# Designed miniproteins, single chains, continued (3): the designs that were tried, part 106

Each design is a single chain, and the fold is of that chain. pLDDT is the mean over its residues in the fold that is shown.

## One batch from the design tools (miniprotein)

Design m11685
Fold by ESMFold2-Fast:
Structure m11685 (fold): chain A 92 residues (1-92)
Amino acid sequence: SAIEEAQAQDDEVAAALAAAAVPTDRSALAALFAAAGIYRAAGQHKAAAALLERLAAAAPDDAETWRALARAYRALGQDERAAAYEARAAAL
């Protein structure tokens, strides 16, 4: 089905992004955050989450990354995880 095909593509992109190197440069991190937004807009929430998790690890004090991660996990139906990330962002 179209949903299964879209999910398979999202899974493949998420796996590739999880393996990719994340730069430490702030301008490059901002560009990757924008890329995560593009994945989210395309409905590729697993790809967005994988990239955002790596960004959160590189810049754990960036509240906007934690908020974006919460939105991605909520879109994936993982509400408890999303709430935890929202709380993390609020504490920063």
Scores: mean pLDDT 77

Design m11686
Fold by ESMFold2-Fast:
Structure m11686 (fold): chain A 69 residues (1-69)
Amino acid sequence: MTGLLASEAAAEALRQLGKFEEADKILEDGKKGTIDPSEALRIAADALEQLGRTEDSEQLRKLADQLES
């Protein structure tokens, strides 16, 4: 559940950046469970930062750190 939600967030942010192929890959990997939730959250955070959503980006980075701990 958490991993899929993280991948969906990453895919949405990547699509807003125009990176549709990367968005589709992350979503597929999330559905298959082949990506770490922390990695998906960091991808989402990086994309949100590029979109100027710095506050949301920082929140996702904190969640990624908690999942790796």
Scores: mean pLDDT 78

Design m11687
Fold by ESMFold2-Fast:
Structure m11687 (fold): chain A 81 residues (1-81)
Amino acid sequence: LQAVLDALPEAHRQLLRAILKFATEGLEDEIEKALAFAKFVRASQALAALDDERAAAVLRALLREEGFSEEAIEAALATAF
């Protein structure tokens, strides 16, 4: 799972982490954070260069790295795709 993030260019990984931090700023609830991040990723087209399978794998890996639950991760994926 972590290897999926490591395969991305450093600039792209940093952009995704910056988006996560920015989109979730001021939010306390884990599911609300996950949904806000997914909505922002979709709106900004940050993963548009990847197919849906790879984009989903990247989102799962990033959210797991940041400590999100499987429930929050699945909610984010349902919102992003």
Scores: mean pLDDT 73

Design m11688
Fold by ESMFold2-Fast:
Structure m11688 (fold): chain A 96 residues (1-96)
Amino acid sequence: MPHVTIRYSITKDRDGNYLLSLAITAPDPATAEQAARIAEDVAREMGAEVSVLFSEDGRTVGVSVTLKSEEEARKMVERIKERLEAAGFDVTVEQL
């Protein structure tokens, strides 16, 4: 079972919005791309627009999204974790 690590932070901006930043680290680029697609699908289902960037080695996906509440940010992390686990990944989640 491929292992992925999600590291995330939630930051409140001056306008009262919450920036969710995630780094998803995978064993290989193909797994990282699959994780990115799952994160994009979850964001779409939650009505949020997400920005996705890959590291030079392709193994880490940076995901950034602005949400209206800290609760919505935490729910997005949880849904991404659940969808990755349903797709056959072992998932570790760390809040920064």
Scores: mean pLDDT 85

Design m11689
Fold by ESMFold2-Fast:
Formats: structure tokens, sequence, C-alpha cells
Structure m11689 (fold): chain A 77 residues (1-77)
């Protein structure tokens, strides 16, 4: 299940980066930058989980990624 979670998170990172590039192409630079920051935090969480880092550190990065994604969604409203 942990391998499936890490693969799913990597796919999510790639999709968020594609979405960020698409938003930037529309001139939505603030939302695009927030999504790119979210993708970077999610990538850091994946890398740390694979390295066996403390769950509290992984959870903090996942929460930061979620918060940045929520801010990106709100930036266009």
Amino acid sequence: SDLVKNVTRQIAVDLIEVAGDFLASLGLDKAAELLRQSARKLQQAVDLEQQGAPQSEVDALLQQAKDLSSQAAAAEA
C-alpha cells in the first residue's frame, strides 16, 4: 500500500505541474505559481516517505501541499 501511495503521489505531482503550466499559459500566474509550489511540497513528501523520514515530517509537507492547492483554487475566485 505504501508503494501504491508513493506512485499515486508521483502521478499527482506530474498532473499538478501540467495544470500549473496550463494556468500560466492562460495568464493565471498566481494560481500557476501556487500549484507549482504545491507540486514541489508533494514531491518532497514522497521523497521523505521513501527515505523513511518521521511520519510527522511527511504529514507536515502533505498539509503544506494541500494548503497551497486550496490557495491556488481560491486565487481565481
Scores: mean pLDDT 80

Design m11690
Fold by ESMFold2-Fast:
Structure m11690 (fold): chain A 92 residues (1-92)
Amino acid sequence: SAQEAAEKARELLLKATPKEAEYASISASVQLIQLGKVEEAKRIKEAGLNGDNEEAARITEEAVLSLSDEDAQKVLNAVESGIEAARLLEKL
């Protein structure tokens, strides 16, 4: 559900390292742009790049809650993919 996806995305961002939050925020912002949520995408990207995990988590939860279950899952997948990408790059 959109509610479950929003809660999971919020929790992931709150627990993320600064680099994980940055990559997750960028990944989520790209997905939100594709879904027509340009303003939310910009705010999430700015919060993530500034290391404001709480703000990034708050805006992401709000954005995801406004989506269909399918689109909410796409944004959650983007957050998870961003975190994974950050973890892989930190090994280089």
Scores: mean pLDDT 87

Design m11691
Fold by ESMFold2-Fast:
Structure m11691 (fold): chain A 103 residues (1-103)
Amino acid sequence: EEMKRVEELKKKALDEDKEVVEEAVKELLDILANSKNEEVREKAAEALAEALLHHKEDEEFVELVIHGLQEIQKYKPQAHPYIEKLVEKLEKEEPEIAKKLKE
């Protein structure tokens, strides 16, 4: 089930192992961009926001995720509502990270 996979990826994105986190985030970005299920896409956006907040001190990781989200905004306009929710969540906790996504 795709929803169960997103929940698993969210847990992996909060891991301490950088390779596990990067792999999980890449798959979450793909789900956000390409899934046909709106609920799954919304959960992927939530998971990406939580990963950014959890790893906010890792500048390399933050830039990797921000770059991925910017590419999705550019080429996948259907993902825009989910990215908007992600940005709203980030603005409450880490406005500087949200600002990078708006650049």
Scores: mean pLDDT 83

Design m11692
Fold by ESMFold2-Fast:
Structure m11692 (fold): chain A 90 residues (1-90)
Amino acid sequence: VTIEPLDPAEIVAAAEAVAKRLDPEQAATVLAFARRLAENAADVEKLKEILREMLEWLYELAMKEAEERGDEETKKHIEEEYAKLMELLE
C-alpha cells in the first residue's frame, strides 16, 4: 500500500474535528500536537515521536473519561486500540 504524504492542512483539519468534541483545555492540547505534526510533516522519525506523545495523552484522557462514566467496554476498547497504534509507530 502506497502511503501518500499527509498535507499539513489535513493534519490540522483532523485535529480541529477531534478538538470540537473536547473541553477547551483539551482542544488546545490537541491543536498544539497538530501544529507540531504539521511543522514536521516531512520528518517521519519526528512525526512518529510526536504521534506517540499525542497517543499517550489521548489514551490517558479517554481512559479518565471512560472511568468517570463507568464504561468498562469503552476502557477495554481504548486499551486495545492504543496498543495497536503504538505498535505501528515502532
Scores: mean pLDDT 72

Design m11693
Fold by ESMFold2-Fast:
Structure m11693 (fold): chain A 59 residues (1-59)
Amino acid sequence: MTPEEIANEAARMRAEGASDEELIDYLVEQGVSRAAAEEIVRRAEGDHTKLGALTLETL
């Protein structure tokens, strides 16, 4: 998957009501370190747009 596809999927999962744990697990499956995935989810503060942007910036 491209970084853009991963970022879009993470943002969609959050918009659909995915938990922080589900998002972290998804990002780790895509090759993001657990520490980076936790940081992305924490900094997004529940905002799916911010989550997508932070995911793309990290990848």
Scores: mean pLDDT 81

Design m11694
Fold by ESMFold2-Fast:
Structure m11694 (fold): chain A 55 residues (1-55)
Amino acid sequence: SMMKREQQLQEDRQRQLDHLRRQGRSDAQLRGQDITMDVRREILLTGDRSVSRPL
């Protein structure tokens, strides 16, 4: 179901952030990573969005 998929994505996201935290990444880097994950998720959902900084 969609709810189960959303929950799985959130768990994967938190797991990834926890992994980075254990590697000694700073909170600022963790926030940056979290934002990047949100942007990538939005791109996947919309298919094509100008959210990247072009050349």
Scores: mean pLDDT 60

Design m11695
Fold by ESMFold2-Fast:
Structure m11695 (fold): chain A 64 residues (1-64)
Amino acid sequence: GASRAGMAAAVGALAGGASAEAAEKGGQYTDSRGPEADARSAYEGALRGGASEEAAKTAQRVAE
């Protein structure tokens, strides 16, 4: 199922200007490991999904 960090990565990447495909992949690649790790996981997941650095940073902020 979708993790909290994965949903935050997808929503934040879209808000940061990523394509729908990159945001969806970012959400799939992001794993939820607890509140302190979720922001970092959202950032790394968004980048692995193909989002830009700016979109990945927005995903990190949304996951906080």
Scores: mean pLDDT 71

Design m11696
Fold by ESMFold2-Fast:
Structure m11696 (fold): chain A 84 residues (1-84)
Amino acid sequence: GAPLLVPAGNGLVRKEGVTYNPELIAQLAGKEDEPLAILKISENKYAVVEVADENGRLVPAAELRALPLGTRLHLLNVRKYIEL
């Protein structure tokens, strides 16, 4: 699955879990070393986003997937919007 984030306010996002939606997983396929995650904006709206930790370090997708639920991260960039 792909790391799933939700908005936490003030440019922050938090780790909600992992998504198993095949369309969302396909956006990160082969990019496990890239600092990419899926952000859930609303019920059917998502984004591929870049995130950093509190020290400004970019967090790779594989590492982000292993972080504890509720971990807060800085939203740096939105790469792409996805509507399901």
Scores: mean pLDDT 86

Design m11697
Fold by ESMFold2-Fast:
Structure m11697 (fold): chain A 69 residues (1-69)
Amino acid sequence: TFEQLVAQARADLENLALDAQGDEQALAEVAQYQQELDAAVAAQDEDAVRKVNEQIGVRALVLAVRRVT
């Protein structure tokens, strides 16, 4: 459902924000994704929510790889 997709995107964004702590560029990107997600939700645009969530997922993988020690 749309509500499940939005809930997943919000959870993914919250996790990305935690992983972005101490990285000013990553935090700025989190703020941009938050704005894009809020706009997509307001528009009831499932495709836009899905696209934002895909971007969040890719960024999360990049941050995870950089923090592996």
Scores: mean pLDDT 80

Design m11698
Fold by ESMFold2-Fast:
Structure m11698 (fold): chain A 85 residues (1-85)
Amino acid sequence: SDQHLLLLMEALIGVARIQVAVMKVTKTPYDEFKESVDKFLKKLAEERERILKQLSPESQARAQALFDETVAELEEEKKRHEEEA
């Protein structure tokens, strides 16, 4: 159902956010941080295409907004980490 797919998306995003937070607290070197974030961005892009094809049009708009917000958040985290390195 749409509810289960949206919950799966939120779970995947939550895992990425936790891992980024851990890398920030442990002050992971920028090169390793960037590689990890880039891998998450690639996975999110692949999951976005897969999930959107399974959702109703109403839920697609919500899912797209959530993916776009998450991508922007991860790109901003890379930029901040680069500035601190």
Scores: mean pLDDT 81

Design m11699
Fold by ESMFold2-Fast:
Structure m11699 (fold): chain A 72 residues (1-72)
Amino acid sequence: MKVTLSITQLVTPDNTTSYILVLTKDGEVVSTERFNTREEAEKKKEEIIKEHGVDEVIEAPTSVLPAPPPLP
């Protein structure tokens, strides 16, 4: 079974940083979690790696979001 953990850092126009963790097993997304601090995200990352035996960890560079998207 192939297990991949993806970590993405997002920065909004308000200079708010968020961290998104996505756990994928055999190409299927099993879990997605968002954190406001790096420490919380790192703690959860360690728990996921330990619990699910992650084969590959992908850490994306910081992404800056444009002006707020139109909300319905």
Scores: mean pLDDT 72

Design m11700
Fold by ESMFold2-Fast:
Structure m11700 (fold): chain A 96 residues (1-96)
Amino acid sequence: DAVAEGVRILADKMLAAGKITEAEAAAWKADPEAFLEGLVAAIEEITGLRASREVVAIVLRMYLGVRPNDEEVRLLAEWVGMPEEELRRMIEETLA
């Protein structure tokens, strides 16, 4: 399951960086679906925009170093309200 694997990798990286506790990392790994739902809610609160589970999963995968495909870039561009080409440029600059 890509979600469970992604959450596991994220939890391990965040723990290694000292940004979360071992207990928090264990909680994320125990229920990856609940963690993803929490991310959706947090992104909606921060941005003021309705976010789909699909969009949040794309953002999570990008944070883990996975490059989005053309369809995923289009979905992100539509969600944030910017041109696809501009978003693509920003992604290339961010994912070194």
Scores: mean pLDDT 73

Design m11701
Fold by ESMFold2-Fast:
Structure m11701 (fold): chain A 75 residues (1-75)
Amino acid sequence: SIEEIVEELIKLLREVGAPEELIDGVRSLLLGAIENGRLDLGAEYLEKVAENVFKGKKASEEEIEKFRALVEKLR
């Protein structure tokens, strides 16, 4: 379900040490995208978030791929 994908994305962000303000922003944006039927825009935003979050963290290539695969499921 979409709800399971959102929770898995949030879990991954927490595991790589994303700040709570970013996590809250992602959750709010995804809920708004679901409400407005604009998961395409939500997915684009998450792709940008992933690039910025993982760039400065000790995230593995596998963690990045898992995040991107979950984002793709929103489209």
Scores: mean pLDDT 75

Design m11702
Fold by ESMFold2-Fast:
Structure m11702 (fold): chain A 58 residues (1-58)
Amino acid sequence: MPQLTPEQKQQLKEIQKQIIDNGVESIKAAVNKDYEALDRLQQQELELLKQKSEILAA
C-alpha cells in the first residue's frame, strides 16, 4: 500500500469533496434539462477522477 503524505491525503479529501459536489450539481442540471451544464460537469468529473488516480499512483 503506498504511504500517502499528509499533503496527499488533504488533496485526496479535497478532490473527493469536489467529486461529490460535482455529482450534486449534475443531478440539478439534469432536473433542469441544462445539457450544456451536464456536458461541462461530465468533463470536470473526468478531470477530477484523473487527478485522484494520479495521487493514488504516486
Scores: mean pLDDT 81

Design m11703
Fold by ESMFold2-Fast:
Structure m11703 (fold): chain A 65 residues (1-65)
Amino acid sequence: MEEIEKKAEEISKRYGNDPELIKLFLEGKIDEAVAILEAKYGLTPEQREAVRAELKELQEWKKKN
């Protein structure tokens, strides 16, 4: 589970290392996290898709480990 925390922090680092976002990433609230990123940081459609893919990968890592 240490690995998933590090991945969540790395993703969050690109967006100001927001503790609220890290929490959402770890809780697997992908749609909620993406909505906040979009509203707060003004993500492009390409950035939204990239972040959603990264968060899905994070949750898959949690299932495997």
Scores: mean pLDDT 74

Design m11704
Fold by ESMFold2-Fast:
Structure m11704 (fold): chain A 55 residues (1-55)
Amino acid sequence: SAQEEQRALNRETRDRVLAIIARGKAEGKPQEAREEAQKLALDTAARNQKIAAEA
């Protein structure tokens, strides 16, 4: 279902955000990591909206 697809996407995005933040902290680039994570969250929101609209 669309809901299951959205839940899977949200879990994947959460894991990727955590990895981005951890990498940024390790590399001394927390600001760049924050911006990358925010972009990923926005992209995920757009994908969720498209899944809902196309269902």
Scores: mean pLDDT 85

Design m11705
Fold by ESMFold2-Fast:
Structure m11705 (fold): chain A 82 residues (1-82)
Amino acid sequence: NKEILEKYLKKVDKKDVELIKKKFGLDEETAKRIAAGILMLNEGVPLEKIEEITGIPAKTILEADIELGVEALVEAVERVLG
C-alpha cells in the first residue's frame, strides 16, 4: 500500500496540491494525499481502495476533485475576461 501511494505522490501536480491547501486549509502532506487520490480515481482505482491507500475519506477525495474542476473553469474564464 505504501508503494502504491508513493507512486502516485510522484505524479501529483504541484499546482493541484497548492489549490487543495488553499481551498481546504490543509497541510501539504494531506493535500498531496488528496491529489494522489484524485489521480487514482481518474485511473479507475475503486474509491474504497483509494481510502485505504491515502487514508483520506472517499467523500473528501470527491469534493476536492469537484473543487479543482471548478477552479480550473474559473481560471479559464478569468483569463478571457481579465
Scores: mean pLDDT 81

Design m11706
Fold by ESMFold2-Fast:
Structure m11706 (fold): chain A 90 residues (1-90)
Amino acid sequence: MPTKEEIEEAEKRKKEILEELREMLENKEKITTEGKVLDAEDILKLLQERLKRLKEYEKNTKELTEKEKLNIEKLKELIEEGIKIIEEYL
């Protein structure tokens, strides 16, 4: 079982990332990756694809530790909330 501290830290980090995403969208900032400038629609597409891959990984992997399960769950929650924020912005 992951510790209460590990769970609280993961939840806090998720909230921080989502707040940073909101601020970025409000400021109309563009993310640059691999020499490409990504707009909100490009980011949405990337998050949707990443969420799909993460769900497939979880489905196909039978021997996940409790810490790995927690990390995957928190990543899914983060991506799903990020998608929602971007969709609300668009």
Scores: mean pLDDT 70

Design m11707
Fold by ESMFold2-Fast:
Structure m11707 (fold): chain A 89 residues (1-89)
Amino acid sequence: MHEEIAELIKELALALLNKDWKKAEEYLLRIRELLPPEQQKKVDEAMKKGLEEAINTTLEILGETDKEAVELIREKLGELLAEVGVDAP
């Protein structure tokens, strides 16, 4: 479960690197489906604020499950967002 989520987060990061916001949203939704209902609700609420907020919320939730994978991916996302700006569609 956590390993599947980590792979989806890596794919999400790759989509963000390619500025493919549509694929980024698709991978985020797949990750959401693997979360418990209470965490899914948090992601849904964050998505209403924007894709970036939903991604940040999802990474926070995953921090409980796989600290090393989340830290690595969060670092890559932070670098990407700093370079291209934090505006997700």
Scores: mean pLDDT 70

Design m11708
Fold by ESMFold2-Fast:
Structure m11708 (fold): chain A 95 residues (1-95)
Amino acid sequence: MQQTQRQASRHARQAVDAAHQGDLGSALRHLRDAVRLGRTSPDSLIAAGRSLRDQSQRYGVQEATRLAQQGIRYGQQGNIDLARRYLGQAVFATG
């Protein structure tokens, strides 16, 4: 569990980095990997969301940070489909 959360967080951070650099293909691949790992548990999805939020905030992208926060909230409520949707929008908003 803990290792899966770390891997999800790493892929989420790499997705934001790739999107910020304009590499949409790499961003989508890393986002899919983070979400796939997140599907093993809600905690892994929330961990990925927190990494997206923190990395987007580091780049000063307010909209991406807001969308990532929304994704975290839906994840905490057990709404995995909305969580995934908002986290995806956060990655796109960064790039």
Scores: mean pLDDT 78

Design m11709
Fold by ESMFold2-Fast:
Structure m11709 (fold): chain A 93 residues (1-93)
Amino acid sequence: SVEKIREEAIKLVEALINGLEGLLTSPALPPEQRKFVEELLELLKKVLEVLKDPSLPASKVEQINRLVKQLMTLPIEERGPVFEELKALLETL
């Protein structure tokens, strides 16, 4: 069901946020990568807010869940295209 997909997406986004906040506490994180992690973290916080909106259409919940799953499977260096796709999707809401 869409509600189960939404719950899964919320849990995945929360896990990503926690992981990225952990990365930002590392003094060894390169400045360029730190900037990207900060931008991704801000985007994911907006995604979480959008997912908690009960008026969000089922098709958008499914699209977000797919992109978030892709993001979780990729190393940071390969997350750029998925970040841009998520950002573009949020701009249509």
Scores: mean pLDDT 87

Design m11710
Fold by ESMFold2-Fast:
Structure m11710 (fold): chain A 69 residues (1-69)
Amino acid sequence: MKSEAFIEGEKHLRKRDFDTALEYFEKAGKEFLEVYEGVKQMIELFAPDEATKERLLARLEEIKEKYSK
């Protein structure tokens, strides 16, 4: 079963609260890798501006790198 942190991350992602979603996905650990591509696409489609998109994608890549090793 998915962790509570993963479930909370998905809830915040659906609300487009990307900063909070990424905090929960970092706590979810390797479970995040299963949804990495989907989260990346959501940020690319729905981030409010280019600066926020770049910042969120940078944080997303940090979390991915942390759990991909």
Scores: mean pLDDT 82

Design m11711
Fold by ESMFold2-Fast:
Structure m11711 (fold): chain A 68 residues (1-68)
Amino acid sequence: SDFDKIVEQSARTLKEMAELDTIDDIGELERLRAEYEERLSESEGGEKESLQALIAHLDALIEERRRR
């Protein structure tokens, strides 16, 4: 069902966000952000939504790392 797919995709996105949270290097986070932006330009639907959420999470994480 569409509900099951949404739940699985959301769980996967949250797990990926948790993995990003382990990265302290700003340069590595910026590199990953560039990769997600490239993928976003080719994406549609749920994949696009997940990539947008991951990019927003990376933006927040980069700012947190810079704040000191």
Scores: mean pLDDT 82

Design m11712
Fold by ESMFold2-Fast:
Structure m11712 (fold): chain A 61 residues (1-61)
Amino acid sequence: MKLTLPAEPGREGELGARIVMELVKQGYGDVLAGFSAAPGKITIYFKEENAEAEEIARKLA
């Protein structure tokens, strides 16, 4: 599963790192595969579908 979120150009990596850090802190580290940054957006990769982790990521963006 993947989730694409808008990000400020030039700050995509900071947003992605912050979302990953908060998901790990809240106990969702084992369902995270990683993230990637592209101009104006980030993509968060999950090993499996997790609605709670997706909701947390969306709220942080």
Scores: mean pLDDT 83

Design m11713
Fold by ESMFold2-Fast:
Structure m11713 (fold): chain A 112 residues (1-112)
Amino acid sequence: LEEEVLKKLLELVDEVMSKPEADFLRNLPSLEAYPDLLKVVENPVSLNTIKEKIESGEIRTISEFKEEVEQMLENVRKFFPEDSPIYVVAEEIMEELLKKLEELEKEYKEKS
């Protein structure tokens, strides 16, 4: 990632993490609290995990960042009922984040 793009991605993650309603998305769920999580979710992803991957260089493109966000949303959809507050809030927050990522991708024109 170019330094400017990396900074914008980190700012987007920090903005989402600052929302009180996103607290359940900040950290990986505890297996002690959710012992059946790994039976439903094969790849647990949190906002902190995404941030760490960006900072370490594991996420190198906007497309790779979008894949992590999509995986996080898929995990919520698999684990929580559609009518639950957690599901509804996650859909809203993650859709907003994906829209902002699409705008950045359009600006920097990443090719698959």
Scores: mean pLDDT 73

Design m11714
Fold by ESMFold2-Fast:
Structure m11714 (fold): chain A 100 residues (1-100)
Amino acid sequence: GALEAAEELIATGNPLMQAGGESLRLAYEGSKRKDSLGAARYTGGAIGAMGSALSLALTPEQREDARRFAELSKRAAEEEKEPGASLAAEGAYNAAVGGL
């Protein structure tokens, strides 16, 4: 499951894999809270951390694609006016922009 995958990534001692593992752990904790706003905040944080870590491994083309995806996701969340979805999209956008 997600928690097992997170623990395995953290145990590798590789900074990129550790960041990915911490992101999965945050997403798992958000899911466990079972409230939409709390889950979205933890998911946003997890996507943010993962985006920053992955930016180091991405090609320039992949970084541009990630940035565009984050921007589109943010706009979609804003159009739905759902606070939880908006926070998750904002986290992903900030990670893509900050990591790129």
Scores: mean pLDDT 55

Design m11715
Fold by ESMFold2-Fast:
Structure m11715 (fold): chain A 85 residues (1-85)
Amino acid sequence: DRAILAFAGRELVGGVSRAKSPEEVRAHIAAGLELMRALGASEALVAATERALQEAWPAIEAAMRAGDRERAAAIVREALDRVLA
Protein backbone atom coordinates (compact mmCIF):
# COMPACT_ATOMS: atom_id res chain seq x y z
CA ASP A 1 0.00 0.00 0.00
CA ARG A 2 2.69 2.58 0.95
CA ALA A 3 4.68 1.84 -2.25
CA ILE A 4 1.53 2.09 -4.41
CA LEU A 5 0.50 5.41 -2.81
CA ALA A 6 4.07 6.76 -3.13
CA PHE A 7 4.23 5.88 -6.86
CA ALA A 8 0.70 7.08 -7.75
CA GLY A 9 1.21 10.15 -5.52
CA ARG A 10 4.39 11.17 -7.38
CA GLU A 11 2.50 10.92 -10.71
CA LEU A 12 -0.40 12.96 -9.30
CA VAL A 13 1.85 15.68 -7.79
CA GLY A 14 3.75 15.92 -11.12
CA GLY A 15 0.45 16.28 -12.99
CA VAL A 16 -0.80 19.00 -10.61
CA SER A 17 2.50 20.91 -11.02
CA ARG A 18 1.82 21.04 -14.81
CA ALA A 19 -1.98 21.56 -14.63
CA LYS A 20 -3.46 24.78 -16.04
CA SER A 21 -6.89 24.62 -14.38
CA PRO A 22 -8.75 23.09 -11.41
CA GLU A 23 -10.49 20.83 -13.96
CA GLU A 24 -7.12 19.39 -15.05
CA VAL A 25 -6.26 18.76 -11.38
CA ARG A 26 -9.56 16.86 -10.96
CA ALA A 27 -8.65 14.75 -14.03
CA HIS A 28 -5.21 13.99 -12.52
CA ILE A 29 -6.85 13.02 -9.20
CA ALA A 30 -9.26 10.65 -11.00
CA ALA A 31 -6.36 9.14 -13.00
CA GLY A 32 -4.27 8.74 -9.83
CA LEU A 33 -7.06 6.87 -8.01
CA GLU A 34 -7.51 4.54 -11.02
CA LEU A 35 -3.73 3.99 -11.14
CA MET A 36 -3.84 2.96 -7.45
CA ARG A 37 -6.61 0.43 -8.22
CA ALA A 38 -4.69 -0.89 -11.26
CA LEU A 39 -1.59 -1.39 -9.05
CA GLY A 40 -3.63 -3.44 -6.54
CA ALA A 41 -4.32 -0.88 -3.80
CA SER A 42 -7.01 -1.92 -1.29
CA GLU A 43 -10.44 -0.28 -1.60
CA ALA A 44 -9.86 1.12 1.92
CA LEU A 45 -6.64 2.87 0.78
CA VAL A 46 -8.31 4.24 -2.37
CA ALA A 47 -11.28 5.52 -0.30
CA ALA A 48 -8.97 7.12 2.31
CA THR A 49 -6.94 8.81 -0.49
CA GLU A 50 -10.10 10.10 -2.23
CA ARG A 51 -11.43 11.45 1.09
CA ALA A 52 -8.13 13.22 1.92
CA LEU A 53 -8.07 14.85 -1.54
CA GLN A 54 -11.77 15.86 -1.23
CA GLU A 55 -11.03 17.50 2.16
CA ALA A 56 -8.06 19.34 0.60
CA TRP A 57 -9.98 20.34 -2.55
CA PRO A 58 -11.02 23.91 -1.54
CA ALA A 59 -7.35 24.78 -0.81
CA ILE A 60 -6.14 23.10 -4.04
CA GLU A 61 -8.76 24.98 -6.11
CA ALA A 62 -7.87 28.32 -4.46
CA ALA A 63 -4.15 27.79 -5.17
CA MET A 64 -4.87 26.87 -8.82
CA ARG A 65 -7.13 29.92 -9.33
CA ALA A 66 -4.32 32.08 -7.86
CA GLY A 67 -1.92 30.55 -10.44
CA ASP A 68 0.15 28.94 -7.67
CA ARG A 69 0.69 25.43 -9.05
CA GLU A 70 3.58 24.81 -6.61
CA ARG A 71 1.24 25.50 -3.66
CA ALA A 72 -1.45 23.25 -5.20
CA ALA A 73 1.11 20.44 -5.62
CA ALA A 74 2.30 20.91 -2.00
CA ILE A 75 -1.31 20.69 -0.70
CA VAL A 76 -1.83 17.43 -2.66
CA ARG A 77 1.45 16.00 -1.26
CA GLU A 78 0.41 16.96 2.31
CA ALA A 79 -3.02 15.32 1.83
CA LEU A 80 -1.37 12.09 0.57
CA ASP A 81 1.07 12.12 3.53
CA ARG A 82 -1.91 12.24 5.94
CA VAL A 83 -3.31 9.00 4.41
CA LEU A 84 -0.11 7.19 5.53
CA ALA A 85 -0.05 8.76 9.04
Scores: mean pLDDT 85

Design m11716
Fold by ESMFold2-Fast:
Structure m11716 (fold): chain A 82 residues (1-82)
Amino acid sequence: SEAELLAQLEAAVRDGREALERVRELRDATTKEGILEYTAAALRAIGSAFQALLLVKKLRELGVENEVVEEALRIAEELGLI
């Protein structure tokens, strides 16, 4: 359903935002622990962005447009995926 897809997109966007913020915080990390956390956050951000893009495609096929779709596309652009 549309509501389920929107809820999934909101969750993916939230996870992507949190992961991307963590990537920014750890960008200058020089410790082993910091570099590992940076890598984990980057992978999480990429995974969330791909999930969001798949959900955006499904929602657009249903004719749905809203702010969460725009936010998902912004996160994907920041990660260089689009």
Scores: mean pLDDT 79

Design m11717
Fold by ESMFold2-Fast:
Structure m11717 (fold): chain A 92 residues (1-92)
Amino acid sequence: SAAAEEERKEEAIRELEERARELGLSEEFIERLREAIRNRDAETVAELLAEIAALEDADEETARLSGESIALGTTDKLEAERRRRAAERAAA
């Protein structure tokens, strides 16, 4: 349902905000992320998520794809792809 999809999106946003705070990123950064997600600005969300991933020494490309998916509302498809790529990387 549309309501369940919105709840999953809000949960993903909350997790991102918590991670940003844990990394010491400013409230201005978190506000930029929220604004970009609200505006469905996939490019900006992808860029900000890549910045978070860089600070965590995580995969920036996967983070960009996650950002695009969250902004466009296709999170479920990207979560599956992200898990597949993580599994392939662990196996290699």
Scores: mean pLDDT 70

Design m11718
Fold by ESMFold2-Fast:
Structure m11718 (fold): chain A 75 residues (1-75)
Amino acid sequence: SLLELLERQIAEFRKEGAPQESIDFLEQARDAVARMIAEGWSDERIALGLEQMAASSTDPRVREALREAVAAIRA
């Protein structure tokens, strides 16, 4: 699932010693996605939300992780 993917990405960032700001951003993305799913948002609307979050991040690793999540939704 999308939430499982985001949780794995967060765990990988923690294991690799990524900056706390980057980890916090992915946790915020996970929490936002959980809310979107609970509210019944379509896959396309969730993907657009994640794209917007990716665009607002200054960390290229976070942007790439969120783009992978978007690609998984659209697969």
Scores: mean pLDDT 87

Design m11719
Fold by ESMFold2-Fast:
Structure m11719 (fold): chain A 82 residues (1-82)
Amino acid sequence: DELKAFEEKVKEFLKKVEEILKRNGFSDTTILKVINLVRSAIFRLRRGEDEEEVLAWLRSKLTELGIPQEVIDEIIKLLKEL
């Protein structure tokens, strides 16, 4: 089941994002906001929206939450591996 395999990859990705943010000392509230933003990015990419536009939007939103550029780059790298 290709869909089930993708859903498991997304679950692992979101767990890695949560672990990265926890290691960097972000609050549970900020982590939840980031998880919701990366889920939105995954949904937009899956429906065929332009990758550069979606990633630029995600970077902007993560920057607004005070996420450092190094952490944003790590999240984007993992997202591209989906």
Scores: mean pLDDT 86

